# Designed miniproteins, single chains, continued (3): the designs that were tried, part 14

Each design is a single chain, and the fold is of that chain. pLDDT is the mean over its residues in the fold that is shown.

## One batch from the design tools (miniprotein)

Design m8487
Fold by ESMFold2-Fast:
Structure m8487 (fold): chain A 77 residues (1-77)
Amino acid sequence: ARAEAEAAAEALVAEGFSEATAQAVRDALLAGAAAAEAQGMKPGFAVQRLPDGNLLIGWYGEKDGKRTLLGQAVVPT
């Protein structure tokens, strides 16, 4: 979770996104992972670029082979 969130932030900076955007994504992914773990679920996440240039972040929990969307946020770029 932490290493994956940090890797995602580094990848965004490498793509030319701002440090502020990368930090917002990392913080959202870390919070989402903590929420999934608190519910006894395996944390997961997805980051998608929207047509307007903003980033859609979704965080998921997985339990018994079922993935559940726990939350999502749009990060402006």
Scores: mean pLDDT 77

Design m8488
Fold by ESMFold2-Fast:
Structure m8488 (fold): chain A 93 residues (1-93)
Amino acid sequence: MLDKEVEEFKEKVKAGDPEAIETLLKRIFAFMKDLGVPEEEIEKFKENYENLDEEGRQKVRDLILKHIDAGEKGDLEKVKQTIEEIFNLLKEK
């Protein structure tokens, strides 16, 4: 069941679909919460994402695509690295 959803979702993210990107960000924020990131920090990341310009949003999309590719390859270190890079990007104004 996940395989078809992952494939379709990856294609939509590559196409720059706002709903697909929003869905993936929700999953990333949920994962951050599971890792013990404070709720205040997660809210700040959401706010910073909404305030990103086109260049910033493009950087987030590129990191999301790298995250998907790392997951597909089973590269757990790269999966963690891309999440940390998204975290750092959204932490900065």
Scores: mean pLDDT 71

Design m8489
Fold by ESMFold2-Fast:
Structure m8489 (fold): chain A 96 residues (1-96)
Amino acid sequence: ATDDEINDGVAEIALAVGNLALSKGDYEGAVKMYEKAIELATDPKLKADAYTNLGIAYFKLGELEKAREYFEKAIELDPTNEKARQALEEVKKALE
């Protein structure tokens, strides 16, 4: 495995742990794990998934402007990410 493959593997684990934290209502713990996933991810689609879930965690924390910024970053990185596109629509409605 290359260093990039190892880093993406660790990023996937960080993303999964972040998802578990998010499901338990540990939004601060989820943020920290998603930030680690973004730092390590070299695959733009994996990084977009991490940005999307980071945005969801900030949305749950009521930080709507940060949530919007991260959903926009996810879409810029992967325009086909439907979860990010749907989440961006929801945060825009919440900002109205």
Scores: mean pLDDT 88

Design m8490
Fold by ESMFold2-Fast:
Parts: structure tokens; C-alpha cells; sequence
Structure m8490 (fold): chain A 74 residues (1-74)
């Protein structure tokens, strides 16, 4: 099956969001230890990272979109 961000990863992001409004690539790797550097780079591109930092809200949206891929309102 395709690897999807688990609830554990989402919870990790929520913990970071409670402490920080933005995260770095290294923090993202810590939240998603199962993701490779390439997958992290893809998340950064999808979230529109700039200056080596990512807005947690944007990243959360990307993660939720990936998790909810099978669930469409239409």
C-alpha cells in the first residue's frame, strides 16, 4: 500500500505547532522519521517553504490532504 502520513506524524506536527509557528527541515525529519530526504523535500515544495522554514499550518494542510486522499466531498 502507498505510504501515508500516519496519525502519529500529525500528532507530532501538533506538538510542534504548540511550541512553534514554523519548523525547519530538520524538525520535519524528526516528525517524519520514516520519510526519506526526498519525501521531506517534496513536502517542503508542496507546503511552499521559503528561507529554510515551513509554516506549520501549510504543512498540516499538505499532510491532511495526503491522509484524506480517499475521502472526497464531491
Amino acid sequence: MRPLPSLEAALGLLKLANEKDVITREELKAVFPELSDEEIDRLLELAGSKGGKIDINKLMGVVLAAVGEATAPS
Scores: mean pLDDT 67

Design m8491
Fold by ESMFold2-Fast:
Structure m8491 (fold): chain A 55 residues (1-55)
Amino acid sequence: MEKKIIDRKTGKEISIDDYLEHVREVARRAGVSEEELDAFIEQVKKELDEIYEKQ
């Protein structure tokens, strides 16, 4: 199976890249600075990799 995420709002399968773009947009709207956004997205990406590598 490809690594895909179900969007909670639409129920649609999306790629990890699409999910990260969505997370970036939500964080920006929540007031996270552009400088902090890159670190935040890298953290989310790392957590997703760990989840998908688990049995």
Scores: mean pLDDT 69

Design m8492
Fold by ESMFold2-Fast:
Order: C-alpha cells, then structure tokens, then sequence
Structure m8492 (fold): chain A 59 residues (1-59)
C-alpha cells in the first residue's frame, strides 16, 4: 500500500540523517511526501517540514 511504502521511505530517511547523508534523506522524505499528499495530507505536511529542515543542512 502507499502508506506502507511511505513509512519505509520515512525510515530510510531517518537512517540517512543518522549517517549525515542529508541528500539521501531529502530524497526519501520527498518520496514519502509524494505518496502521502493524496492519502494523508496531515502526515504529508509533517514530512514537508522535515524536508525543509534537511534542506537547511544541504544548502
């Protein structure tokens, strides 16, 4: 399901942050966001905030 796939990408993004791989984290959060924006807009908004924080690390 889209929810399960989004959850997997969120977990991969969290792991990437622990490894300071911010570009990889941004890619996985972006994938999770795309999957959730039509299904769960509230969770998608939370991921949007995380993507903004990650972008500050790679800017």
Amino acid sequence: SALAEAEKHRELADKAIEEENYMEAAQHYSKAYALLKEVDPAKAAELQERMTEVSKKIA
Scores: mean pLDDT 82

Design m8493
Fold by ESMFold2-Fast:
Structure m8493 (fold): chain A 67 residues (1-67)
Amino acid sequence: AEIAEYEARIAENPDDAQAYYNLGKALYAQGRYEEAIAYYEKALELDPDNAEAAANLELARLTEPAA
């Protein structure tokens, strides 16, 4: 539900930094850390002053299982 909602927001507003950040959080909650990292990076590209996205990006990198 949450992922589909944020994907729909991004489809309507591809510059919605908050939608990318929220999609990253939803993916992180599902254990999809690599995908969460990608969306947090995209959120920071659109809004580099988003300290929460930066903090969650580092957390996701630390919890991603290294291959």
Scores: mean pLDDT 79

Design m8494
Fold by ESMFold2-Fast:
Structure m8494 (fold): chain A 60 residues (1-60)
Amino acid sequence: SEAVARAVGLVIRAIGLLNDPNASREELEETARELREALASLELDPSMRALLERLIAELE
């Protein structure tokens, strides 16, 4: 699925940004917005959704 591929790419980007001391707050917040939007259309099990929502919160 193209939507799943986009979400995976955004998750990898998010983890990279959280591990980068030079990442700007703007980059973190923009990635959080994009990831939240991508996940809105995906059917995920509750555990996976909770994990990804925590990741989004860490970016905000």
Scores: mean pLDDT 80

Design m8495
Fold by ESMFold2-Fast:
Formats: structure tokens, C-alpha cells, sequence
Structure m8495 (fold): chain A 74 residues (1-74)
């Protein structure tokens, strides 16, 4: 669990770097991977970030999928 949290933090950093570079699709993929390593409200927060990044990338289907996962875990 501690190792998973550390890996999720690394994926978050990668996602933020991609987002700052304007690569929203890559950012969304990293946020989604971070969410998959976590559970409960913390995972929900990352699924919401992935949803927003997918929406900014123009991937409406993936954005909606991530939004539903976040709502289920909230």
C-alpha cells in the first residue's frame, strides 16, 4: 500500500508535467493509472482529474467513464 501510494505520487507528477506541456491525453493516462493504484475518495479525486484531462484532450467517452468511476468511489 505504501509502495502503491509512492507509485501513484510518481504518476501524478508525470501527469502534471504532461498537463503543463499541453499534452492532456498523456496527462489523463497518468492520472488514470494513479487512480487505479488507490482506493476510496483519493482514487475518486484522481479519476476526476483524469476525466477533466480526457475532456481537454477531446476524448469525451473516456472523460465520462472516469467521471462515473469517481462518483462510484466518492
Amino acid sequence: EIDREAEAALYLIKGVIAEKSGDYKTAAEWFEKAAELLTGPEAADFYRQASKAYENAGDTEKAEEMRKKAEELA
Scores: mean pLDDT 82

Design m8496
Fold by ESMFold2-Fast:
Structure m8496 (fold): chain A 101 residues (1-101)
Amino acid sequence: MLEQEVSESLAAMAGALSSPEAREETLRLVPGLTPEQQNLVARLTASTDSAEAVRNAAEVVKLMPLDKAKEVITKAAELAKQGKIEEATKLLEEAVKKAKE
């Protein structure tokens, strides 16, 4: 499968972000993502421009089954939308830690 086309698609989505750092982190993780995984990460970036949250979200989608990753990303996006960026980031970090076990 061609991950480059997926990278170009996410690059277009990252172009909507105001933060150059969030855009760079999103693009760095794109070559390792399927279109569905990339779509989940993009949903979080719509709620926050935090590069750290985006990086953790990409790790979640890579390490977890898609259904579980979708649940975690949805909860993190809800927290970010409420301005609870720190809580969203911690939720993603905890999910990454559990997935590595």
Scores: mean pLDDT 67

Design m8497
Fold by ESMFold2-Fast:
Structure m8497 (fold): chain A 65 residues (1-65)
Amino acid sequence: MVEEARRYAEELLARAKADPSPSRRAALVTAAALYLIGLVLDTEDEEEREELREIARRMLAEAEA
């Protein structure tokens, strides 16, 4: 699951970087981060939950950079 979540987040980030609209880029990155946070809340495995949280935090940090 974590690998699929990472791939999905990276795909959305790549789509955001390719989009010329700053507002659409922000929306895509936010959607990816919210999706990952949802997975964190739904995950019972502590190690997978921590990895998903790290992916979400990293994506939000990159969006703000």
Scores: mean pLDDT 73

Design m8498
Fold by ESMFold2-Fast:
Structure m8498 (fold): chain A 62 residues (1-62)
Amino acid sequence: EKVEEIAKLGVQVYERWLAAGVSREEAKRLAIEAAHLYALNQGFSKEEAEEVRKKAEELIEK
């Protein structure tokens, strides 16, 4: 599903920020926001973009 695909991109952004020395809390916020904005830029509805945000947060918190 497209929502899960973009959420997984958020996880990649999170890992990249952690590797760059950004704190866990800051990297998490940046990654979730990046996934949400990317979904909106891909033409997702506001509801779908919110699902991406929730899924990205869920995957990062695993």
Scores: mean pLDDT 81

Design m8499
Fold by ESMFold2-Fast:
Structure m8499 (fold): chain A 82 residues (1-82)
Amino acid sequence: SLLEEVEKKMEELEKLMEELKEAVKKGDVEKAKELYKKIEELAKEIIRLSLQLEDVSLGIGYALRAIGILFDAELLLKEAEK
């Protein structure tokens, strides 16, 4: 189902976010950049799929959550580049 696909992709996004936090903690800027790109691509896909859910409120909720993670990921990358 579309909902199951969105939920699985959200789990992948959260896993990538944890990997990004570890890369930033280790000062691995190149790995942080690679992980951010994967997070950006996956977050965009989640937003696209979530807005196709029949439950519009649930879809908006998932889209906003993906946007929030993407925003946090960008802040982490900027911190790593300092």
Scores: mean pLDDT 88

Design m8500
Fold by ESMFold2-Fast:
Structure m8500 (fold): chain A 55 residues (1-55)
Amino acid sequence: SAADTARKLIEELGKKYNNPEATKEALKLFDELAKKVGARKAGILAVEHFKKLVE
């Protein structure tokens, strides 16, 4: 599903950057946003948020 794909992508980014706190925050944001805007848009927004935390 789109939700499973988005969660896996966030987890892979967390491993790449070795940042478990940013990973947790992005996953929480994804779950909250997915309820409002759907999994695809939530995934994009959560990944953008993750990048802002690690860049």
Scores: mean pLDDT 82

Design m8501
Fold by ESMFold2-Fast:
Order: sequence, then C-alpha cells, then structure tokens
Structure m8501 (fold): chain A 68 residues (1-68)
Amino acid sequence: SMMEELEKRLKELEEFAKENPEDEELIKQVEGLRKAFEEAKRTGDEEKIKETKEGADYLMKYAESLKA
C-alpha cells in the first residue's frame, strides 16, 4: 500500500539523515515529512498521504544527488 511504501521511504530517509548529521536542511526536511505523514494518518487524508509521498520521493532524489 502507499502508506507502507511511504513508511519504508521515510525510515530510509531518517537513516540517511542520521548518517549526515551536519546536513541541517536534510534533517529538517525529513522531520517535516515524518510530521506530515503522522498528521495525514491521524486525519485519514489520502490526498495528504499522496503529497507526503511525492515530497519523500523528491527528497530521496535530493539525497542521491548529494552522492554525485
């Protein structure tokens, strides 16, 4: 499901942020996405879940770009 995929993606991003503790922007973005996901689950807002997944996908691409 989208929620399970998003949970997995957020855990991967949270682990990446822990490996890059000096990247304040990455940490803030990951924390923001986690908060948005928890709020979306609480309200049952499927559109917010989709928006959060799009943000997580974008941030994962950003994380990959830091390796280049």
Scores: mean pLDDT 81

Design m8502
Fold by ESMFold2-Fast:
Parts: structure tokens; C-alpha cells; sequence
Structure m8502 (fold): chain A 94 residues (1-94)
């Protein structure tokens, strides 16, 4: 579909941006979101984990933990998903 082709082009542009600046936590987070929409859950997880590693104190990490939980659920990894939902909840409470 046109949406899927746009998502693939967005991924390519984000990969090029990350090649220029591999420490751009926001670019990694956006890449994770694009992979999640493409149903490439393992790649989404890697990108989200990198975003959190680069910006561990970011308030945006609550949302990234929710996407990590959702991606792990899609992969049938329910215990890991539960851990990340709990991390997201705690971060929203603090």
C-alpha cells in the first residue's frame, strides 16, 4: 500500500540520519515507531532500546516503554511485555 511504501521510505531516511548522527535518541525512537507500524517488531525493539540507552532520563521513555511492551506482546513474550508496562507506569507516576 502507499502507506507501507511511505513507512519504508521514512525508515530509509531515518537510517541515513542515524548514520550521520548515531547518538540522536529521537531519530532512534522514530525509527522504532516506523518499524512497529511495519510489524517488524524485533527491529522496533532494538531501535527503542537504543533510544532509551541514549536518553535514559527522557520523559518520552514512558511512551517508548509502552511500545516495547506492545512489541514484546506481538512476539508472544508476555513476561517481558509486563515488565515494560510496569516501567512505563512507574515513569508516569514519577
Amino acid sequence: SSKKEQLKEDVKLLEEAIKEDPNDARAWALLGLKYYELEEYEKAIEAFEKAIELAPNSTANALLYEYLAKAYEKLGKYEKAKEYYEKAKKLKEE
Scores: mean pLDDT 89

Design m8503
Fold by ESMFold2-Fast:
Structure m8503 (fold): chain A 73 residues (1-73)
Amino acid sequence: SLEEKIEELEKKLEELKKKNAPEGLIAAAYLELGKAYKEAGKEEEAKPLFEKALEIFEKELPEDHPLLLETKK
């Protein structure tokens, strides 16, 4: 289910943070989790996740990069 997918993505994000994974990987996990929350109709919960991903991507990627455009939706 979508709810199970969200739980799995939350666990993945927490594991990446615990292992001090590269910021780009952590940002991608935030983006995936945000998309899952938005799909579930939890837009308020998704917003801070997209904001976290956007902060990291803005430092690493050019302004027109597809991932940056995706996080701004």
Scores: mean pLDDT 79

Design m8504
Fold by ESMFold2-Fast:
Structure m8504 (fold): chain A 80 residues (1-80)
Amino acid sequence: ASQEELEELEKKALEHLKKAREAIKKYDFETAEEHIEKAREYVRKLKEMGASPELVLRLETEIGVVEIELAVAKTFPPKA
């Protein structure tokens, strides 16, 4: 894949992680999980298209952080 194609897929993965974090802040866990899954799919595409192991590891690490944030929020939900 071209560098431009890889950069667009990275942007899509990061945009979904951003949306997941926004959903976590609103305690919309279903929407957060959907965006995390979409981010994982874009990272899988990057890996299959020959993105660098460093880029893949960075994105997988970011996904892991967001998953931990989701788990914490689910454990300590607001009174809402």
Scores: mean pLDDT 85

Design m8505
Fold by ESMFold2-Fast:
Structure m8505 (fold): chain A 97 residues (1-97)
Amino acid sequence: MKEEFKKKLLKLAEELLRNNPSIRPETIGMLMGALDYAIKNNDLETLRELLTNHLQLPEELVNGFLEAVKLIHKGEDKKKLEEKLKKIEELVKKYLA
């Protein structure tokens, strides 16, 4: 279950990377690897830097991702995690529209 939530966050991050015209296709793999590592290791500082400086995401999206990762690592209730992910998906959809 927690692994599925991490994969969903990575999928949302990949969509944001692929829709960023400033990011070269060759760098997507490297950035996805760095995101995966930061998420798996609860490295919120590195995750914030990647989302803010490399993906150039708005603060609302950055904070959403950071909170979701924190909740996943704390072993938060599945329902609360699903609600948080749904909110992030809505923010991503709005940002990409």
Scores: mean pLDDT 80

Design m8506
Fold by ESMFold2-Fast:
Structure m8506 (fold): chain A 60 residues (1-60)
Amino acid sequence: DGQARADAIGEQNRPVAMYAVYEAEARLGNDEAKKKAEELRKQGVTAPQAAIDAIRDFLE
């Protein structure tokens, strides 16, 4: 079942994507995003630095 596999992979990657967004927003001065990024980090969620940098550059 390809659909079930794709859905599972999407859900597994969602925390990583959210962490990258929160980390980027935190670097732009959002204290609430900083707290959410720290909570995800404590749960073992990480993202590549390049992804965080790309999102930060997009948000500026």
Scores: mean pLDDT 72

Design m8507
Fold by ESMFold2-Fast:
Structure m8507 (fold): chain A 67 residues (1-67)
Amino acid sequence: MSKEELDREVKLALADIYSALGERLAKQGKYDEAAEWFEKAAEIAQGVDPEYSEELRKKAEELRKKA
């Protein structure tokens, strides 16, 4: 695995972790905090998976409307 491939794998793993934390917070009704974690996940995913990044941003926007 090259440095570029490793960096991509690490960023996707971090985005998944942040997304999972966001979903957990949303389940607790902490919508504003959950949205922040989805926004962070989207930012990390932007350079490696733009489609996934867009999905994460949409989730964050939905959660902020519920906050």
Scores: mean pLDDT 82

Design m8508
Fold by ESMFold2-Fast:
Structure m8508 (fold): chain A 58 residues (1-58)
Amino acid sequence: GHLSDEQLAAARAAVEALAREDPEGARIAAEMLYQEGLKLGDPRLVALGRELLARLAA
């Protein structure tokens, strides 16, 4: 099923926290969120994963 607003906020916070300690692990986590979004057909999760991947690539 689609993630709730709280679950999306928690996923964002977790990846952002991970990026401070393990940038590569954070990139993998963001990529997994993007892939899961595609698998579930959840456009908000796809958008979150894409946003986080773009930020981590900078």
Scores: mean pLDDT 85

Design m8509
Fold by ESMFold2-Fast:
Structure m8509 (fold): chain A 76 residues (1-76)
Amino acid sequence: MIDQLVEDVRTATEVASTASPDLRDAIRDGLVDYLISRGVPESVARRIGDAARRGAEAGDVEGAVEEVRKLLEEAS
């Protein structure tokens, strides 16, 4: 489960990295809603969304994925 969620976040972050700022915010909000629908606690889902948003803006997808993996493991 965690590995699939991490790959879903990776994909969203990669898409967001090529997007406008407004679209990055929309992708982050959609990702947060998706994670909540998959049973991730709201506080953790929001932190994951913020990490993905920062990674997309910085062009650092792997850094974002590493932070997200730690957040999901701590929530388990």
Scores: mean pLDDT 82

Design m8510
Fold by ESMFold2-Fast:
Formats: structure tokens, C-alpha cells, sequence
Structure m8510 (fold): chain A 80 residues (1-80)
């Protein structure tokens, strides 16, 4: 599966409120990016961790914001 396909699946999961699936896909993307873009991979993992903490506290809007931020970082790499 390509990075572009994974990003589309993560966006779809987030729009459908499937936060667990969005987190899983974004972690997979971070591992795929790590060899070439380690700082971006670390930033994605940090945003995913913050999203999971927000979900544990019931703050779904904050979780969605962090996950959207992670998706945007992946998009920036794909556009470069």
C-alpha cells in the first residue's frame, strides 16, 4: 500500500469517527517515514499520543485536531 493510499484511509477513518483505526494507520505511516524523515515520524507519533490522551479524557474535538495535524504533516511530505 502506498503512503498516499494510507493517508486517504486515515482521513476516511477520522471523518467516520474511527479514531482507533486513524491512530493505527498514522503509526504505520510514521514507521514508513522514519528512515527518510525521522523528525516528521517523531512529530506524527507525538501528535498520535496526544490524541490518545485526549480520547481517554473524552475530548473528541481535541483528539480530532491532533490527528488532523498528523495527517497534515504526512501531506506536506507527499507534496515535497
Amino acid sequence: MTLEQLVKEAEKALENGDFEKAVEILRKIAEMLRPEYPDVADAIETLVEKAEEALKKGNFEKAKTYLRGAINLVREVLEA
Scores: mean pLDDT 86

Design m8511
Fold by ESMFold2-Fast:
Structure m8511 (fold): chain A 80 residues (1-80)
Amino acid sequence: MEEEIKRLLEEVEKLEKEAREAHDAKDYAAAAEKLREAARVLERIAELYKKAGDEELAELFRRGAERARALAEKLAELAA
């Protein structure tokens, strides 16, 4: 479980970096897509912590996913 969470955290960091690079290039559609993908990975991390009995960390990562999704929605509106 911990090794799986570590891999998922590395994936989130990569996706957030890719989203930032897309935003800097003014490709808001690509940035939004990367943030939506990051939100899905954060939700998976939250589920793993919940299954492990760590409800506090599960809630923190669930909120992280909600924030990433909200940012993606705002960027998608800029791309429209």
Scores: mean pLDDT 87

Design m8512
Fold by ESMFold2-Fast:
Structure m8512 (fold): chain A 65 residues (1-65)
Amino acid sequence: MKKIKVTVTGDRPAFDTSGTVYKPGETIEVEAESISIDEETGLLYIQTPDGIIVADADDVKVEEL
């Protein structure tokens, strides 16, 4: 797993499958097991040990720590 920093840079929130909502301008530090982009939908999926973070790829900045 890699520790990553995710910043919500767009006007739309990011969501965790556990029910957590990350608002525009928020920053999240998580351990990523995998990161994938669905090219048809433009959605970014970050697999963590606690669930999946889903956001539009244009609405988030991902940095490896």
Scores: mean pLDDT 79

Design m8513
Fold by ESMFold2-Fast:
Structure m8513 (fold): chain A 65 residues (1-65)
Amino acid sequence: MSAEGAGEIMEGAALSIKEAGSEKYIEEAAKNASELFGTSFEKAKEAVELALKGKTEEAGKLAAE
């Protein structure tokens, strides 16, 4: 997957977590991203956390690796 496409998915996940108002969704989003991108859970979790900080481009690059 491209870094740009991964960034869009990470941004969507971050928005959903913010609207839900619960950090418990971070782990679920990281697991889903790990499966979707074929990356490690740790990298997926870092990407979700970067997207939550508004660093969508950095999140996409990390997830696409």
Scores: mean pLDDT 74

Design m8514
Fold by ESMFold2-Fast:
Parts: C-alpha cells; structure tokens; sequence
Structure m8514 (fold): chain A 61 residues (1-61)
C-alpha cells in the first residue's frame, strides 16, 4: 500500500495535567458559564470573559 507523502499531527498533546487547584477553578468557571443567559449584551460580555478564561486554562493544561 502507498505511504502518505507527509505526516503531521492532527491535534497537539497537552503539556501537563492541571493541578487540583487549577481544576477546581476550571470547574467554577464552567458553572459560571452555565449560569449566564446570553440574551442581553451585558450577559454576552460576561460570557465572553468566562469563555476566554476557560480557553487560557485549556491552553495551560
């Protein structure tokens, strides 16, 4: 069978697992995100901030 001409990773692996304190913070942010109703401009802004924090923690993992 023919081999592929190039090989590239689909998804990069996480660098390290989160500490228990970082995991607790992520869980808190997820709970806050779930509580936000995006029907108002203020809630959309708050949701955006919480989502940005979750993305930062996901990058650190």
Amino acid sequence: APLPPVTHPAIPASKTPLTPAEQARVDQLRAELAAIDPSTLEDRIERGVVEALLEIYATLA
Scores: mean pLDDT 66

Design m8515
Fold by ESMFold2-Fast:
Structure m8515 (fold): chain A 74 residues (1-74)
Amino acid sequence: MELAEAIAEQAEKLIEYLKSQLPSLTPEQQKLAEKLIELLEKLKEAAEAGDLEKALELAREADKVAEELGEAIR
């Protein structure tokens, strides 16, 4: 399933990007970024397992945390 592989690959790239940003973040922002990384890792696992419904649910949760992190940076 090509779509599941693409989702997992994009999640991995975003995880690597967030990890690279951690040293430039405040402790509060780091906690939000770490929570986002955890959700993205779970999303990658769900996508790799072919559970697209769970992957979509995790993506929605990750989006909420990403919005919180974005507000904390602004």
Scores: mean pLDDT 79

Design m8516
Fold by ESMFold2-Fast:
Structure m8516 (fold): chain A 83 residues (1-83)
Amino acid sequence: SKLEEIKEALRAEDGKKAAELLESLSLKEAVEILGNPEVRELLLNSKNEKLREFAKKLYEDEDYIATTSLEEQRKELIKVLRE
């Protein structure tokens, strides 16, 4: 499944693969996957400091969540994953 492929890429610290998979999804599929508790934990506990900080913004920053579109949130996540 697409969910399992993204979880595998995140566990492997393969940000490029995770970005490619996430970019291939519809916005609806991406939102459903990012709402998965295991995906949330993998992003929040990443070894990549920039990715952890962005994940905190994505999941815990109420102002960012309220003022940023889901499409823009996905675009910003993909950029961070590719670094």
Scores: mean pLDDT 87

Design m8517
Fold by ESMFold2-Fast:
Structure m8517 (fold): chain A 84 residues (1-84)
Amino acid sequence: VNPKDLIPGKTAAKLLRAAARAARAQGLDEAAALLLEAAEIAEKYDVKVPRDAVDAAALAALRGDAEAAVAAARAALAHARAAA
């Protein structure tokens, strides 16, 4: 994995919370909950999260794509849990 593709835990948590707010604004409550859990783990355990996972979740949330947003959120959460 390229080091440029990993976001530090506190920065990842901030970006994941922003994606969760976007998801909630679109009514994507499941994706928002998963993103908030990923953000909490990333901040608590200071784990690095792939930038592509954060970007995919934010983009899907902005598009209102519930299936894509949940999938991206699950990927971010799985990475955070594995790295913790």
Scores: mean pLDDT 78

Design m8518
Fold by ESMFold2-Fast:
Structure m8518 (fold): chain A 92 residues (1-92)
Amino acid sequence: ASDEELEEGVILIQVAVARLLAEKGYTAEAVDTLEEALRRAREANLSTERKRYVLEEILRAAEYVAELAEDPEVEARARALAEEVRRELAEL
């Protein structure tokens, strides 16, 4: 696998972990994990197509975490992350 494929794979694993954390009630840790995934996506030398795909996955996960979050602060963080990712997707 290329370094680009490896980087995509790691980001997607982080997204899957965040979703699992949120489902178990660890929504704050889920947001932290997605923020790390977004930072990784920004720093990675990904093609536009791969970057779009990982950002779309992060967006869906952030929206899912926001729906599960019972803490208003965590919900606000997840919604802010989703809005930031949606903005970056529009600029691609």
Scores: mean pLDDT 90

Design m8519
Fold by ESMFold2-Fast:
Formats: structure tokens, C-alpha cells, sequence
Structure m8519 (fold): chain A 68 residues (1-68)
């Protein structure tokens, strides 16, 4: 299995479980392996927004849109 994709799926699963801190860790690992994954940037931004980090969330969501 692709390691970047595996971390993307684990991040989505953590986000759905409302474990936003674990979601951030997995999305960051996915992006370390594939920095052009717009879905991982979107996931990271959404998880950070749930953690109250709105400025960082906005930056990463904008990056996701540019890669789309």
C-alpha cells in the first residue's frame, strides 16, 4: 500500500472520530511523502480549524485550492 495514501486514510479516520490532533499528525506525514496531495492539505486545514488554529487552517486550505 502507498504509505502517503495510508496516512491520508488514517488522518480522515481520525478526523471522523473527532481525534483532530491525531488527524493533523497523519495528514502531516502524508504531506511529507506527497506534498502535492490537495486532499491532505484540505484535511490538515480542516483539522487545524477544529483545534482553533484558524490562521494556519486558512493558509493550508488556500494551498489545497491552488493544487486542485
Amino acid sequence: MDEAYEHLLLGIQAYNNKDYETAVEHFEKALALDPEDWLAWAGLGLALKKLGKEEEAKEYLEKSLKLL
Scores: mean pLDDT 85

Design m8520
Fold by ESMFold2-Fast:
Structure m8520 (fold): chain A 59 residues (1-59)
Amino acid sequence: SKEEVEEAMKKALAALRAAGVPEEEVERFRQEVEELIKKGEATPDIVDNLAVRVYLEAA
């Protein structure tokens, strides 16, 4: 559901910030998830996988 996707995004944003990922990268992640939500393509799993990718690219 949209609510589950929004909750996954909120948790991912908090985790990325806590991990020290630069705010510009965190904002790009947020925008990408928002675009997926608009297209109806977002799932919690996709959000989590994207967050892992952002984290690994920042490390």
Scores: mean pLDDT 84

Design m8521
Fold by ESMFold2-Fast:
Structure m8521 (fold): chain A 80 residues (1-80)
Amino acid sequence: NEEKAEELLKRFEELMEELVEALRNKDYKKYEELLKKIKELEEELGKIMEKLSVEQQKKVKERYDEILQKFLTEYEKIRA
């Protein structure tokens, strides 16, 4: 179910952007709430990935890794 995986990846990117903003604002309560939402989303994405072809799983993983790399870059800027 590739469409559901794409929807979850878009939501994941949105949550990661909100997470970075919460860190900049030192809003640790929102940061913790967002981490819980991200964990729930990753669990749902994992379940959907089991239903995907190997090629579809590779595309989803590439997009997931791309979003994570973007987040790590922004996180380092805040920490510096």
Scores: mean pLDDT 83

Design m8522
Fold by ESMFold2-Fast:
Structure m8522 (fold): chain A 76 residues (1-76)
Amino acid sequence: SMDEERAREAGILAAIFAAKEALKEGKKKQEASFSSGSISVEAVFDKEKGATVTATVNGTTVEVKLPTEEILRLLE
């Protein structure tokens, strides 16, 4: 569904943001949360494990897992 696609995209963006903050601050782990209207996203990035994200758009919830290597490719 379109809401599932939007939730997944929001989740990926939150994962990228958490990873950028972790790398900028030299931290092993970083959390990021965003909420606006019908959109809610919670992301956790771990430098060794990657990102785990839960994103909800219009009541549709998706879980996204991104390995660290994939996130680093997205930052290039």
Scores: mean pLDDT 83

Design m8523
Fold by ESMFold2-Fast:
Structure m8523 (fold): chain A 74 residues (1-74)
Amino acid sequence: KEIEELKKELEELEKELEEARKKLEEAEERLARLKADPSADPEEILEAEIEEGVLALKVAVLETVIKKLKEKLE
């Protein structure tokens, strides 16, 4: 049944979103610490900014996909 498959897929995506949000929070914390440290390497700050950006994009994509799947199930 298509509905059962979509529900399972939704559960998997929601778990992935939760993990991505936790990683984003950790990346935001790391970036904040690096920016607060005047001795921090500018290259490390740039790498942390890129990591945060990639995770933020992943969260946004997952939220959009989950929203669309929920709309199809309704």
Scores: mean pLDDT 83

